# Designed miniproteins, single chains, continued (5), part 70

Each design is a single chain, and the fold is of that chain. pLDDT is the mean over its residues in the fold that is shown.

## One batch from the design tools (miniprotein)

Design m18414
Fold by ESMFold2-Fast:
Structure m18414 (fold): chain A 97 residues (1-97)
Amino acid sequence: MDELRQAIAAARAATTAEEALAALERIREAVKTTTDPALLREALDAAVDAADRFPDDRGVLDAGIEVGKVVLTRTEDLDLINHAIGALLRLIGIELD
């Protein structure tokens, strides 16, 4: 939990695509250790925010998509599943635009 919270904070504080990518890779690994829907939702929100801030960086977009995929394997909460699907659609939309 502490690692996931720190990784989310690092992603939100990132000022470069490289910093955002490193933080998202940490989030992707850390989300495997929790089923807390609030933390999983914060991880999804951090991934979408990073992609919106660095829309031209394919690494950031790909890492964000991987976070969404992992979250879907960690929850049976329908509200969180719907949130993850929305996040994935947003990330794919950024990549295509």
Scores: mean pLDDT 83

Design m18415
Fold by ESMFold2-Fast:
Parts: sequence; structure tokens; C-alpha cells
Structure m18415 (fold): chain A 94 residues (1-94)
Amino acid sequence: PLKLNLPSEEELKKMSIEEIIEYFEEVVKKLPKTEGGSLALAIILKETAKILKKTKSKEDVIEALERMIEIMKKEKVDPRTIDIAEKILEEAKK
């Protein structure tokens, strides 16, 4: 199994938006550019977004998701995973 040190809900709650973005960029860089890596990233993204929506302001959640999408585009992440992130962003804007 890929040992990713995923922050807990309690850790994510205490993290600043900058710290969350730095963590996410590191995860994107460490995950293999494979189908399994893309699936793992999609799961991490969904779980992180759920915790952000519970613990951060709407504005902070939107900013974090937009910055995460830019990192994914820069790092050439699978377009299907980017589409998932964009859908999460649109739901956060409601």
C-alpha cells in the first residue's frame, strides 16, 4: 500500500489554507502518474473538500479549491480528476 501521511480531520481543521495547499502540492508530486495514482488523488481531493467545507469559510474553501485545481493543471494531472475538482468547486460556490 502507498503510505501517504494523510492529515486527520483534526489536523486539517488546525491547518491554514497555505499549509493545506502546500500539503496538496506535495501529494500531487508524490503520487504516481498512473490510473491508481489518479484514483487515489480523486479520493484525497473529495475527503479534503468535505473537511474544508465543515471547518473553513465558504471563501477560504473556494480559494483552496481554485489553487488546488491550478496545481493539478501545472502538474499534468489526469483531466478526469481535474473535472472532479471543478465539480467540487462549483458545488462549493452554491
Scores: mean pLDDT 78

Design m18416
Fold by ESMFold2-Fast:
Structure m18416 (fold): chain A 96 residues (1-96)
Amino acid sequence: DKKVEEIEERAEKLPEEKKEELEAELKKIREEIAAAKAAGITVPASSIKAKENMYIAKIAEELKVSQQTFSEVADIAKSSISYGKKLREKEEKEKK
């Protein structure tokens, strides 16, 4: 919530095209979390966390900040950010 807002604010420093893409991705995460809470559905934390880690890794890469700095700002383990980066790299490699 507040951390997602902080990440959105940092994304505003990016070129407009990349900013819109990242804002759309963050909005999807926020909507999924809000919908799960509103419906009272127990969504596996591992599933939600994996999506968060992928988007957070993408944002950190676009902002060109260290994983350590981003981990501190988002209050997310550096290992989770690294894992999200590996998932994105694997997806891109498999798509080729």
Scores: mean pLDDT 57

Design m18417
Fold by ESMFold2-Fast:
Structure m18417 (fold): chain A 61 residues (1-61)
Amino acid sequence: SSMERALAEADRWLDQQVARWREARAAGRPLPEIVLDWTGLSDEVQDRTMDLLRRRLEEIE
C-alpha cells in the first residue's frame, strides 16, 4: 500500500539521520542539521517519524 511504502521510506530516512548523528557524536563533530526532504507524505507520517527521531536522538545525548 502507499502507506506501507511511505512508512518504509520514512524509516530509512530516520535510520540515516540517527546514523549521521551517532557518527558526528563519536567523532566530536558538530551535530548535523536535520532537513526534511519529504514530498507527498501525510502529516501523520511526518509527525510519527519526527517523534521517533526525537526519541532516538535523546539516546545519543
Scores: mean pLDDT 74

Design m18418
Fold by ESMFold2-Fast:
Structure m18418 (fold): chain A 78 residues (1-78)
Amino acid sequence: SWLDEMNKELAELYKRLAEIEEEAGGQVLENPEAFRRMLEESLETLDRLLELAREYNAPQEYIDKLEEEREKVLEELE
C-alpha cells in the first residue's frame, strides 16, 4: 500500500539521520557538514515520496504538501 511504502522510506531516512547525528556527536545544528547531509538525505527521501505519491495517485493535497516541504529543504541547502 502507499502507506507501507511511505513508512519504509521514512524508516530508512530516520536510520540515515541517526547515523549522521551519531557521527556529529549529537550536535548536528552546530555541525554545518552534518546538517547539510541531513538536508540532502531529506531531499532524496522527499523526491522518492513524491514519486510514490504520484504512482499511487495520492490526493493532490498530499502531493502539494510534499512539494512545499521539498522547496523548504532546497532553501535551507543554500
Scores: mean pLDDT 79

Design m18419
Fold by ESMFold2-Fast:
Order: structure tokens, then sequence, then C-alpha cells
Structure m18419 (fold): chain A 62 residues (1-62)
């Protein structure tokens, strides 16, 4: 249950971070991970459509 759902959500946030890094390879991984987390927590839409899709998938598991 809840722990497995949390793990799935974190995996989708990692995928969102990976998609964001493809657009900005010179950015630090930590900064991009924080952008994905902030989008998840504050309901902010990301400019990368694929990354936004992963953030919305993460929301379904939490």
Amino acid sequence: EPDERRLQALQYLNKATNELMKGKPDSENGEISQLAVDAFNNNVKLPNKKAQEYVELARKYL
C-alpha cells in the first residue's frame, strides 16, 4: 500500500526530472529535482510537457 504508492510517485518525479534535464543539460540535477517537487507540491505547471505528464502521474499515487 501507502509506502508502495509513495515509491511510485517518487519514481515518476525522477522521470520528470530526467525529462527536464534533457532540455537543460547544463543545469544541476538538484535544481531540476526541486523544480519537479515544487510543481508537484504547488500545482505549478512545468514548461516541459512530458515532465508535466510525469508530475501528474505522481499525483495519482499520492
Scores: mean pLDDT 68

Design m18420
Fold by ESMFold2-Fast:
Structure m18420 (fold): chain A 88 residues (1-88)
Amino acid sequence: SMMEELRRRAEEETERVMKELEEAGGLSEEEEKEVIEQMKETMRKGAAVQDNPELKELAEELEKAKSVREALFLYALALLTAKALAEK
């Protein structure tokens, strides 16, 4: 299914980014909070999110994210979903 494929790609992207962050020495707790808040704010302001129920649901899940890994996965999944919907 499309959603299963997008979820797999989001997981791969999340693992790639997390590995790069670890190799760079990681983020401080304050930097992690800033990155998570930036992703949440970007999703809140996204025009595509306002128009699509699936993207709105992912944005609501992202609001509950408490770690960079969780936020990255949901953010990546939302971006991939938006792209897939635009190409359809």
Scores: mean pLDDT 80

Design m18421
Fold by ESMFold2-Fast:
Parts: C-alpha cells; sequence; structure tokens
Structure m18421 (fold): chain A 78 residues (1-78)
C-alpha cells in the first residue's frame, strides 16, 4: 500500500487546517508521514462529509479557495 510522504502529509494537513479555519468544522484527526494512503483518504473524506453537512455551497466554494491558497503557500515552503 502506498505510504504518505512528508510533503504529501504537510500539504494535506495545510488543506485540512484551512478548511477547519474557514468552516469552523474541527478536524478530528491529522495525517502523518508514513500513514497508509487509505487512512489519509478516510480522514479527508470524514472531514469533507461534515463540512458538506454544515456549510452552504457558497461557503464551501470560499473555503476551498482559501484552502487551495494555504496549500500553495505550504508548497512554496517545500
Amino acid sequence: EPLLTEEQARLINAFLDAMEEETGVKVERRVRPGDPLSRAHRIVVEHARKVMENTSDEELDRAIEKAQAAVDAERARL
């Protein structure tokens, strides 16, 4: 099974942090380097479901835009 790299974990966590900040929906678990890709996928999907249940389409679009900017900023540090 593919394992998460340090770079991938950092980018995914930046996305999750930005989504939590914008939507107020807390991330219950973070991803870590060496996590199985299946575990990282489950964490992201679980958070995404809660976000979709608790935000409007307009709020979701804005949150995704901000989260993408946060990922781009984190990528620039790599």
Scores: mean pLDDT 81

Design m18422
Fold by ESMFold2-Fast:
Structure m18422 (fold): chain A 76 residues (1-76)
Amino acid sequence: MEKKRKEIGEFLRRLREKAGLSQREAAERLGISQSTLSRLERGELPLTEELLNKIVEAFELSLEELEELYKLMEGK
């Protein structure tokens, strides 16, 4: 499901840009490599539930952002 991964990647990029973070800084917050984050933002990697939980915590997602992310993951 290429389209869904791309939509998730674009959402993650928007979260990072709103936080004023570079890919390196955001990756450090998530405990992943910059290359992994770059590939996620491009939709080249699936977002795991474990990584989703790290993103929610690290970026302090609002209820609206959390709902948008879950809709993208579940197709709701």
Scores: mean pLDDT 76

Design m18423
Fold by ESMFold2-Fast:
Structure m18423 (fold): chain A 61 residues (1-61)
Amino acid sequence: MKFTEEDLKKMEEKGIPKEHYPLVKKAHEIVARARERVPSQRELAEELGISVGTLSYLTSP
């Protein structure tokens, strides 16, 4: 897996050891996958034809 120059610079500024770079990349991949798998409340509300407030009310009693 390749990091961008920006990611590498950010990790160096935070003092993250290079040995931990694969773990950091894996964590970012998991978070990105979770965001893709769980659509935003706004996207779900639009697909169902209801307001975001109504969706929130129905899913969080």
Scores: mean pLDDT 60

Design m18424
Fold by ESMFold2-Fast:
Structure m18424 (fold): chain A 92 residues (1-92)
Amino acid sequence: MAELVAQLRQVIADLQAATTKAELLAQLRRAAALMAQYLRLRYPDDPEGIAQAQRLLDAWVAHAESLSDDQLRQLADQTVGLLQTLIAEAEA
C-alpha cells in the first residue's frame, strides 16, 4: 500500500500540473490503472469484482476521451478528490 500511495500522490500532482487535454487524458489513464491496482491489493480474493471494476474504469477512460476541455478539467478535479479519499483510506 505505501508504494501505491506514493504513486497516487504523484498522479494527483501530475493532474494538477497538466495544461493540455492530452496530458489530462494520459494522467486519467494512469489514475484508472492505479485504482485497478488498489482494488487488486485491497480485495485479492474477489477476481470477478476486480474484473467488473476494470470494465467500469475502461468505460470511464473512454468517456473522458469524448469530453470537451472544460468537462475534462472538471473530471480531472473530481478524480483528484477521489484519489485523495483512496489515500486517506489506505493510510487509516
Scores: mean pLDDT 83

Design m18425
Fold by ESMFold2-Fast:
Structure m18425 (fold): chain A 136 residues (1-136)
Amino acid sequence: SIEEAIKKLEDLVVRLLFYMSFITDKDLIKLIYEKSKEIYELARKAADPNLTPEERKKYMKEAVEKMTELLDEVSKKSGPRFRQLLEEVKNTLKELAKLVEESDDPELIKRAAQALYNIASAIYETAKRNLDKLEK
């Protein structure tokens, strides 16, 4: 279900944020910062309460596609344990995107969009804080 996919994704993202807080590769964290900002803006648009379900699905799809691309780029520079976590996040994002695409429930779609926005915001803010610390 959409609710189960959201819960699984939120649990995985807590671990993702923990790993991200310890990245010391300045080029990698800068990449995450720049790409996550774009994802954050798309997820923010998807969470707009005044969107139609069709518009909401479009922005969510774009946000998930860009987040998946970012996770693949980060994975190439990651150790085995972090790479496994990134793959689990990517697979859960793809599952959520499929469930949203197939849903006709506007309230569930809206809840998924809000969850995606919260996740994208947390990733962006974590990358920004880590980058700021490394540039000092």
Scores: mean pLDDT 88

Design m18426
Fold by ESMFold2-Fast:
Structure m18426 (fold): chain A 58 residues (1-58)
Amino acid sequence: SPLERAEEVMERIRRSGVVTPEDLQTLGQSYAEATRAGDEETKERVKGLLWEAVDRAL
């Protein structure tokens, strides 16, 4: 699922302390997937994870 994929990416980011462009791409794709599916709960959860990743990258 988009959420499961996003959580796996975030687990790696949290363990490594490193955010790659590929990680951000995967999170963005998961958000787009949830948006297309009309899954508002998954969309908001993935959005939170994406913001966490962006904050960690800055």
Scores: mean pLDDT 84

Design m18427
Fold by ESMFold2-Fast:
Structure m18427 (fold): chain A 96 residues (1-96)
Amino acid sequence: MNPLLAKYIVEEDLKRLPELQKEIDEMISRAKEGDQEALDKMRQVAENLRKGAERYRKLADEAEKQGDTETASLFRKAADVYDELAKRIEQAIEEA
């Protein structure tokens, strides 16, 4: 993969994370009040974030096999961010 294209993809995805974080915080608040719909949406968001992290790890492995360690590092960092958000949501579900 082209490192500039990889950087663009990661930056565009990560640029949307602050807004997603606000939506997550709102869902956590509603779930604590017993909103089952919020809990169900949180489960779906966590699953989607885990799938996104897996996608980035597969892309990182492919880049590494091609000797593109810079692109691989970028994709692994993106995967870690997605996993961290998913873990936060999963913890909030357990506490609700």
Scores: mean pLDDT 80

Design m18428
Fold by ESMFold2-Fast:
Structure m18428 (fold): chain A 85 residues (1-85)
Amino acid sequence: DKEVVEKVVKILEELYAYVKSQHTLSPDLEAKIQELLRKTKEAKTKTDAVKYAGQFIAELAKAFPELSQKVSDALVEIQRLVAES
């Protein structure tokens, strides 16, 4: 589970870096994204990691609809990693 959680976190960190390079996040959204990233990092199970990662992705998709394809691609990759483990 630890290895899968680490790979999921890497996908979220890369997506977050990309979003920050293209957009300015509101302080409220920034705080929420950082909290969800922290919860994903602290997840003890694949189920919890996917739950918090899914919420992270949903918040970004809601705030930036133009990123829907990038956000969808990240979710598919996370789902594949979980299914393979």
Scores: mean pLDDT 81

Design m18429
Fold by ESMFold2-Fast:
Structure m18429 (fold): chain A 81 residues (1-81)
Amino acid sequence: MKLTAVVRGKRITIEVKPDTTVRELAEKILELFKDELTVTVDEVLEYLKEKFGLTPDTPVTQEVAQKVGYAISKLEGERRE
């Protein structure tokens, strides 16, 4: 299925399997932006757990994908300011 997320103001569409987890989605997004992003998968997963109660093994939905993109953008932005 296709999920949409916004990362650093860029809208991206990611093709994922129906059983894709939050960890796997975070890994896919960070791999796509590996030359642009400095945050790690572990940092994104910790933020999602603390702010949204999402575990690494939670199945992804469109709403969850938006939260993952938000977490990456927020963490990356805080490091640059």
Scores: mean pLDDT 81

Design m18430
Fold by ESMFold2-Fast:
Structure m18430 (fold): chain A 65 residues (1-65)
Amino acid sequence: ASDEEKRRALEGALEALGILPGRDAAQLIVKELAPVHPETAAAVAAAGDDKAAQRAVLERALAEL
């Protein structure tokens, strides 16, 4: 996946965290990120329903693009 595709997916994931409960957000984010950013998808899955940990993972991945 391109850096632009990864950025768009990560920004969408951060938006989902603001709207959905942590567990629901994690499931949706993992599904959407797995094909474009599998390592970040795995890290979000490992964070479980901890929204702060999920957000930190996503923000770090976005900053590294």
Scores: mean pLDDT 80

Design m18431
Fold by ESMFold2-Fast:
Structure m18431 (fold): chain A 68 residues (1-68)
Amino acid sequence: SVVEGVIEEMRALADELIAAGASAEQIKDALNAFLEEKANTLSDAEVVKQIIEGGRRIIAEAEARVAA
């Protein structure tokens, strides 16, 4: 599904940024920019809602990993 694909891409991006030593702020900014771009290209409100909800969780998890 589109939702699964976007969440998988976002998770991969988060893992890549963490592995590269990006700061919490850089990771947050990059993931938020990714979500905004994906949301702006989609017209299905339910799909957009699921992507935003899933994306917010991934951002929170990535921030927690870097802050540890």
Scores: mean pLDDT 82

Design m18432
Fold by ESMFold2-Fast:
Structure m18432 (fold): chain A 83 residues (1-83)
Amino acid sequence: MLDELLALVEAEDAEALAALLRSQGLHGVGVDEAAKIITASKLKPVSVQQLLDLGAAPLVAELAYALAHRDEALLRRVLEKYR
């Protein structure tokens, strides 16, 4: 799953990213949230707090950070937290 999400971030495919995240139980992630995750991930954030300070919602900040750092364990924790 991490590799699939990273491919969609690289492709900037917000619709497919939203659909994949919803299939994993993140029903609150629409196309707008997915677009924000893509943008935030590409900023190469040094912390989740950096993205929160830029106005990102907690879910967006945590997912974008996990994807930017290719952290599969953190990605799994975020998916469990926001189900």
Scores: mean pLDDT 85

Design m18433
Fold by ESMFold2-Fast:
Structure m18433 (fold): chain A 83 residues (1-83)
Amino acid sequence: NAFRAFSEAVEAAVKAYNQALADGKSPTEAAAIGLRAAADVLEKHGFTNAANLARKYAEKAEKGEITLDQALTAVLVEVLFES
């Protein structure tokens, strides 16, 4: 179920992002950590292309090139095309 997989990925991303901020990480580092958590959830649900896209965007987020919200929007589109 694409909606369930994406919902669980967003929950994992937000939890990891907030934990990283609590641990003293910058917002860009926290966004990358969140996107990698989302990728792990998506991969477990079989959305391999969406997981790979999330990991690619984690690298961009670390560089400040993309926000967590922008990356998750692109990942949602990919999940819908894989489903």
Scores: mean pLDDT 87

Design m18434
Fold by ESMFold2-Fast:
Structure m18434 (fold): chain A 67 residues (1-67)
Amino acid sequence: MKEEGHKLVLEGIGRELRAIGEELDLELEYERGKISEKEYEEKMKEIEEELKEARELMREGEKLIEE
């Protein structure tokens, strides 16, 4: 149980870090004029959903570790 929880937390952390990296790259591309405002908005929505999923994985993993 704790091992499974630990794996879920690590997976969540990995996904969160990846999503943060994608957000930083997207901001840089937008500031440099490499993408349109519409593309920026669409990709930001995808990143926000990835962050939500990552946080949910971490919460589930933490529950398994605490029990």
Scores: mean pLDDT 82

Design m18435
Fold by ESMFold2-Fast:
Structure m18435 (fold): chain A 88 residues (1-88)
Amino acid sequence: SAAQQERLERARKKLREKYGEDWQRKFLELLSKKSLLDVAKELGLSVPEVLLLAHDILETEEGRKLAEELLSDEDIRSILAAYEAFVE
């Protein structure tokens, strides 16, 4: 939806301001080390916004390859399941 797209763009902007051009890698590294709630608190985002951003990254081939480098298959499945349950 347009509202989800606006939230996603706002989240991306916040991460780019905090981490620069490497923001996707830094975000995925946080997801590998911390719970969704702790990542949300660290970034000043809601849990649904963290899940929206993670799902958006995983939907691109480049983002999926980066996630597979930094996250386990179990972590990726858990993120996608959480997105379906809490956002979609």
Scores: mean pLDDT 84

Design m18436
Fold by ESMFold2-Fast:
Structure m18436 (fold): chain A 89 residues (1-89)
Amino acid sequence: SLAEETEERIREMLKAAEELESTGDPRDIERAERMRRSAETMRSLLSDPQQLRNFISQMNSLDDKLKESIQRGDLEEAKKVLEESRKLM
């Protein structure tokens, strides 16, 4: 079910965040913060399947854009993508 799949994704993201936090690198800690915020948003949307599906779709799109902008060395685009991610809640 969507709820079970989302709960697994939340667990995955929280474990990844813990690994990043364990490095002590400020950039990794910031990345972990983003992951935790996304996980909390998904958890809050578990009771609304339509909003949850929309949120997951938007997050996947933003993750792809972030990866591509970093690969291109486009730091301004990367910052814009991160800002859009913040505004998703």
Scores: mean pLDDT 82

Design m18437
Fold by ESMFold2-Fast:
Structure m18437 (fold): chain A 60 residues (1-60)
Amino acid sequence: MKSKEELEFDKDVYIGILEIASLYLDKETFEKIAKEMVDYFREQDPELAKELEKELKKIL
């Protein structure tokens, strides 16, 4: 069970990576990578996947 502090830290790290990636990748490639990352975390860490999906809606 992931703590709230660990969840927030992981979210901030992955969102930071995605924000940087969005500056260097075209929109189609970025959306594909973002979707694959969220899909991966849905199986491994569903709480993190939900938070990442929420934040990605603000970036996309």
Scores: mean pLDDT 78

Design m18438
Fold by ESMFold2-Fast:
Structure m18438 (fold): chain A 58 residues (1-58)
Amino acid sequence: MKAEEVVRELVLRASEAGVPLPRDTVTPSKEDAEAIARALKEAGVITDEEYQRLLERL
């Protein structure tokens, strides 16, 4: 449940930041979530510390 909540939060933040997401992914996998988190970090939406904490929760 908590990992799914983290993934959904990342998808929402990525959408708001204009980060492209996999088109055919209805339920994002752990790998998709890691890619989204990396893209958010590169865009400056999240910090390196936040990125590390997200990886620990996935």
Scores: mean pLDDT 68

Design m18439
Fold by ESMFold2-Fast:
Structure m18439 (fold): chain A 71 residues (1-71)
Amino acid sequence: KEAIREEILAMIDEDVAKLFAQFPADQRPAFQAQYDKEMAQLKAYLASLDLAELERVLAELRAYRAREAAR
């Protein structure tokens, strides 16, 4: 259960890190503040899910990444 949440969060952190690196230095503080807020909400949401729902979310994220890689 925790391992699946950690994998989902790690995948999102990777995508956010790539996006963050694209921002000019003057825009990064605003992005960081919004990111911290969204991550707190996401962690609360994932904590509310059972194992089957977590597995479904992970499968959907993996499928999404596979489709993006094909673009």
Scores: mean pLDDT 74

Design m18440
Fold by ESMFold2-Fast:
Structure m18440 (fold): chain A 92 residues (1-92)
Amino acid sequence: KAEEMEEWGRRRARELGLSEEAQEEMARIAGEFAERSDLPLEEQLRRMEERFEISLEIAEKLREIGREIDEWIKKIKEIREKTGKSTMEILK
């Protein structure tokens, strides 16, 4: 059922740490995909889960990169505050 695909999409987006707005958008996309497909629900869920495993690996890597960027920005700010230099001077 489209409703089951919508709930799957919402749940997976929540697991990825996406906003409520993004969760609802994922649900809408999954539901539309289900309505357009002539495949059985079980087969649709299997294929979507396979695709989402790949997306989850990418999302985990992006989360790691995001944390590293945040730490780098904090370090730049600390150096700027202690030295009075601009960000551009610190990066030279």
Scores: mean pLDDT 63

Design m18441
Fold by ESMFold2-Fast:
Structure m18441 (fold): chain A 62 residues (1-62)
Amino acid sequence: SLSLAQEGEIVAMLAAGVPAEEIVARMVAAGADREHATRAVENALRSLSREEAAEIARLFRA
């Protein structure tokens, strides 16, 4: 599996609006298998879909 640092980097890039396909390409360039990179990004994207919406809603109320 990916290290915590790599997982954090995926989340940070998605939160910054980097396209998922570009993140996968960067991970592959860094030595990750494309299948593993794609799965990791998809899992992070699904998690962020709910969590990011909640955080944005909180920021709007602050």
Scores: mean pLDDT 71

Design m18442
Fold by ESMFold2-Fast:
Structure m18442 (fold): chain A 99 residues (1-99)
Amino acid sequence: SVLETIRGLLEEARERVIEVFRTNPREKFKEKLLEVVEELRRRLREALPELSEGDIEALAAGFESRVLYIIENYTDLEEFEKALEERTEELLERLEEQL
C-alpha cells in the first residue's frame, strides 16, 4: 500500500539520521541531513510515482522539521533515537488521516 511504502521510506530515512548523529560532528549535521532529506524525496518519487510533487515536498519538509527540532533539543544518542521514533510515528499518523 502507499502508506506501507511511505512508512518503510521514513524508517530508512530515520536510520540514516541516527547514523549521521552517531558518526558526524554537530557542525556537519545540517549538511548531512539535507542529503538524507534529498534521498527521501528521490525515493518517494521512484517508489510512488502517483504522489504529487506537493505531497512529496510536504512529507520531506515534515520529516526535516521534526529532525531539526530534535537536533536542537537532544544531545544524548538514546534520547535522540527515542524522540526521532516518536516524531516520525506522529508524522505517519497525521498522513494516515490524509490518505
Scores: mean pLDDT 82

Design m18443
Fold by ESMFold2-Fast:
Structure m18443 (fold): chain A 85 residues (1-85)
Amino acid sequence: MHELSEEERKLAEQYRELAAKAEAAIEAKDEKEAAHYIGEAALLLARAIGAPEEVIELAEKAHNSPNLKEAIEYLAKAEELLKKE
Protein backbone atom coordinates (compact mmCIF):
# COMPACT_ATOMS: atom_id res chain seq x y z
CA MET A 1 0.00 0.00 0.00
CA HIS A 2 1.12 3.56 -0.65
CA GLU A 3 2.52 5.33 2.42
CA LEU A 4 1.17 8.84 3.02
CA SER A 5 3.20 11.48 1.18
CA GLU A 6 4.76 14.35 3.15
CA GLU A 7 2.06 16.65 1.72
CA GLU A 8 -0.72 14.26 2.85
CA ARG A 9 0.84 13.99 6.34
CA LYS A 10 1.08 17.79 6.66
CA LEU A 11 -2.54 18.15 5.48
CA ALA A 12 -3.77 15.54 8.02
CA GLU A 13 -1.78 17.24 10.81
CA GLN A 14 -3.10 20.72 9.92
CA TYR A 15 -6.66 19.35 9.73
CA ARG A 16 -6.32 17.70 13.17
CA GLU A 17 -4.99 20.95 14.69
CA LEU A 18 -7.86 22.98 13.18
CA ALA A 19 -10.45 20.39 14.32
CA ALA A 20 -9.03 20.49 17.88
CA LYS A 21 -9.18 24.31 17.89
CA ALA A 22 -12.77 24.23 16.60
CA GLU A 23 -13.80 21.78 19.36
CA ALA A 24 -12.09 23.94 22.01
CA ALA A 25 -13.94 27.02 20.69
CA ILE A 26 -17.30 25.16 20.74
CA GLU A 27 -16.62 24.07 24.35
CA ALA A 28 -15.80 27.70 25.23
CA LYS A 29 -19.03 28.81 23.47
CA ASP A 30 -17.04 31.12 21.18
CA GLU A 31 -19.20 30.73 18.06
CA LYS A 32 -17.14 33.13 15.92
CA GLU A 33 -13.86 31.34 16.70
CA ALA A 34 -15.53 27.94 16.16
CA ALA A 35 -16.85 29.13 12.76
CA HIS A 36 -13.36 30.44 11.88
CA TYR A 37 -11.61 27.09 12.53
CA ILE A 38 -14.42 24.92 11.06
CA GLY A 39 -14.40 27.05 7.90
CA GLU A 40 -10.60 26.98 7.69
CA ALA A 41 -10.57 23.16 8.02
CA ALA A 42 -13.23 22.90 5.27
CA LEU A 43 -11.24 25.30 3.06
CA LEU A 44 -8.06 23.26 3.60
CA LEU A 45 -9.85 20.05 2.51
CA ALA A 46 -11.68 21.73 -0.42
CA ARG A 47 -8.39 23.08 -1.81
CA ALA A 48 -6.61 19.73 -1.25
CA ILE A 49 -9.23 17.74 -3.22
CA GLY A 50 -9.47 20.36 -5.99
CA ALA A 51 -13.11 21.18 -5.26
CA PRO A 52 -15.04 23.53 -7.61
CA GLU A 53 -14.49 27.27 -7.03
CA GLU A 54 -18.11 27.64 -5.76
CA VAL A 55 -17.39 25.08 -3.00
CA ILE A 56 -14.15 26.91 -2.08
CA GLU A 57 -16.07 30.22 -1.96
CA LEU A 58 -18.66 28.71 0.42
CA ALA A 59 -15.86 27.38 2.68
CA GLU A 60 -14.32 30.89 2.73
CA LYS A 61 -17.74 32.35 3.71
CA ALA A 62 -17.98 29.79 6.54
CA HIS A 63 -14.45 30.78 7.70
CA ASN A 64 -15.54 34.46 7.84
CA SER A 65 -18.96 33.79 9.44
CA PRO A 66 -19.78 35.73 12.64
CA ASN A 67 -21.52 32.70 14.21
CA LEU A 68 -21.61 28.90 14.04
CA LYS A 69 -25.13 28.73 12.51
CA GLU A 70 -24.11 30.73 9.42
CA ALA A 71 -20.86 28.72 9.08
CA ILE A 72 -22.81 25.43 9.18
CA GLU A 73 -25.32 26.76 6.59
CA TYR A 74 -22.48 27.66 4.17
CA LEU A 75 -20.81 24.25 4.69
CA ALA A 76 -24.16 22.47 4.13
CA LYS A 77 -24.48 24.30 0.78
CA ALA A 78 -20.89 23.30 -0.10
CA GLU A 79 -21.66 19.63 0.72
CA GLU A 80 -24.83 19.75 -1.43
CA LEU A 81 -22.80 21.08 -4.39
CA LEU A 82 -20.17 18.33 -3.95
CA LYS A 83 -22.95 15.68 -4.06
CA LYS A 84 -24.21 17.14 -7.38
CA GLU A 85 -20.72 17.14 -8.96
Scores: mean pLDDT 78

Design m18444
Fold by ESMFold2-Fast:
Structure m18444 (fold): chain A 80 residues (1-80)
Amino acid sequence: SLDAQAAAVKAEAKKKLDEILAQYAAGEISEEEALARFHEIVQETEARLRALGVPEEQIAAIIGELSTWFIEQLEALRAS
């Protein structure tokens, strides 16, 4: 189903974002590099969801959720 495909794309994006956070936490990449990679993953994820025919409101919700989560995790890592 389209919902299953959208969920798979979201899960893949989250795995990539988890890897960025892990590299940042390990001191392997700068905050600027982490944010740059985050923006690339967001753009790729939006494009993939649009190509699948996912409604724009659902794309916005998925990207909003991933973005909020990533920024919250990054802020928590900056504080430690």
Scores: mean pLDDT 89

Design m18445
Fold by ESMFold2-Fast:
Parts: C-alpha cells; structure tokens; sequence
Structure m18445 (fold): chain A 94 residues (1-94)
C-alpha cells in the first residue's frame, strides 16, 4: 500500500540521517515532510519537486564523502540512495 511504502521510505531516510551533517539532516527532514504531504494529497508536481530536492541532498552528501576520502560513508549513502529511489518509483507508480 502507499502507507506501507511511505513507512519504508521513512525508515530508509532515518538511516540516511545518521550519515548526514546536522544541516543536511534538518533539511532532509523538512523536505521529507513536504514530500509526504504532497504524496498524501496526490499533488504529483509537488511530490516530484520534493523528491528531486531530497535526491540532491543525498547526492551532495555522497560527493562530499568521496571528496573527503570517506569511501565507507560514500558507499552507504549510495546504497541507501538507490533503495530510496526504488521506493519513490513504487509510490509514484501507484
């Protein structure tokens, strides 16, 4: 169900928060709340916009980890980002 996919997404995002700076973590939370509301209201345009913003936060954090030589953190962010992206596709296909 859409509710189960949203809960799975929330669990993945909480795991991603542990890998983010305090600033990016707070921004991720704010964007996710807006994304969740857009999905619940079936506002496709808003949902796509917030999904893109959320993806940008994760990609930016990944690139910072790579630049810092933190390959373990970069690998964890890449794996979580891929899983988060799959859940987003499933939500948007419903």
Amino acid sequence: SKEELIKELEKLLKEAEKLLSPEDRERLRQVFEKLKKAIEEEDFEAAEKYADELGDILVRSYLRAVAAGDLARAAQLAALGERIGKVFKEILEE
Scores: mean pLDDT 84

Design m18446
Fold by ESMFold2-Fast:
Structure m18446 (fold): chain A 73 residues (1-73)
Amino acid sequence: PPLVPGTVTGPTELTGAVGETVTATLTLSDSGGSYSVELVYTPRSVGTEVVTVTLRNGDSNAVGTAQVTVNGV
């Protein structure tokens, strides 16, 4: 079957204290169904960091991407 790129939904911006873990749930929807992935990130310094999330299927093929901005305070 042809590869159909998935759609990733979820928060695009997170704010957390430096050294404290922030979490977000991202949902991938594709022709095979939908499934959730938890993003877990600890800000390293005060300021803004962009995290690129790539979701892959069981064959390691990229099926969706999202960028999440993390603000360390």
Scores: mean pLDDT 72

Design m18447
Fold by ESMFold2-Fast:
Structure m18447 (fold): chain A 108 residues (1-108)
Amino acid sequence: MEVEVRGAKTVKKGDLVSVRIELDGATEEQVKEFAKLVKEALSKHPEFEDVGATAEVRDGKGIVGVTAKAKKDMTLEEFARLVHRIAEEAAKKVGLKVDRVTVVTKPE
């Protein structure tokens, strides 16, 4: 599994953060459940608001996009570590493997 970080090294309060999670093999149902679990997990953290998630399958690979607004200043490393943990837990629950996580402070 690979973790990639793009953008500024720090996230400021009020910044929109984006994450793309790629899953090895997936049905549409598995990807939707994964996206739901990730959104619920992030929404439980007081550091984030306006959490959104999207899910799609392309070429047999699950692609999940997550966006959230930061309620406090944090490092990209802290955010990436949190997202990695949440993604691994969600993937285990739905029977998928996380292939890649890309973290972006300014969504493309």
Scores: mean pLDDT 78

Design m18448
Fold by ESMFold2-Fast:
Structure m18448 (fold): chain A 81 residues (1-81)
Amino acid sequence: SAEEIRQKIGEELDALIAEVEALRAKSTDAALREEAAIFIALARHEYKELVEKKASPEEMLEAFERIKAALEALIAALRAA
């Protein structure tokens, strides 16, 4: 169901955000920490907007793949720093 997809996306997003926040807390790169904080806020906002507008499962999955790619890139950058 659309609700099950929403819940699964929410759980995966929460896990990715938690990883970014943990790595951000350990990072000494001020610019990267600020970028990570901005992306976390944007990711949470976009997910909330999708839920509130009752986006289709397809729209939610497409948006989540973009958000996931951005958060995974931040995780890689934070780990490399």
Scores: mean pLDDT 85

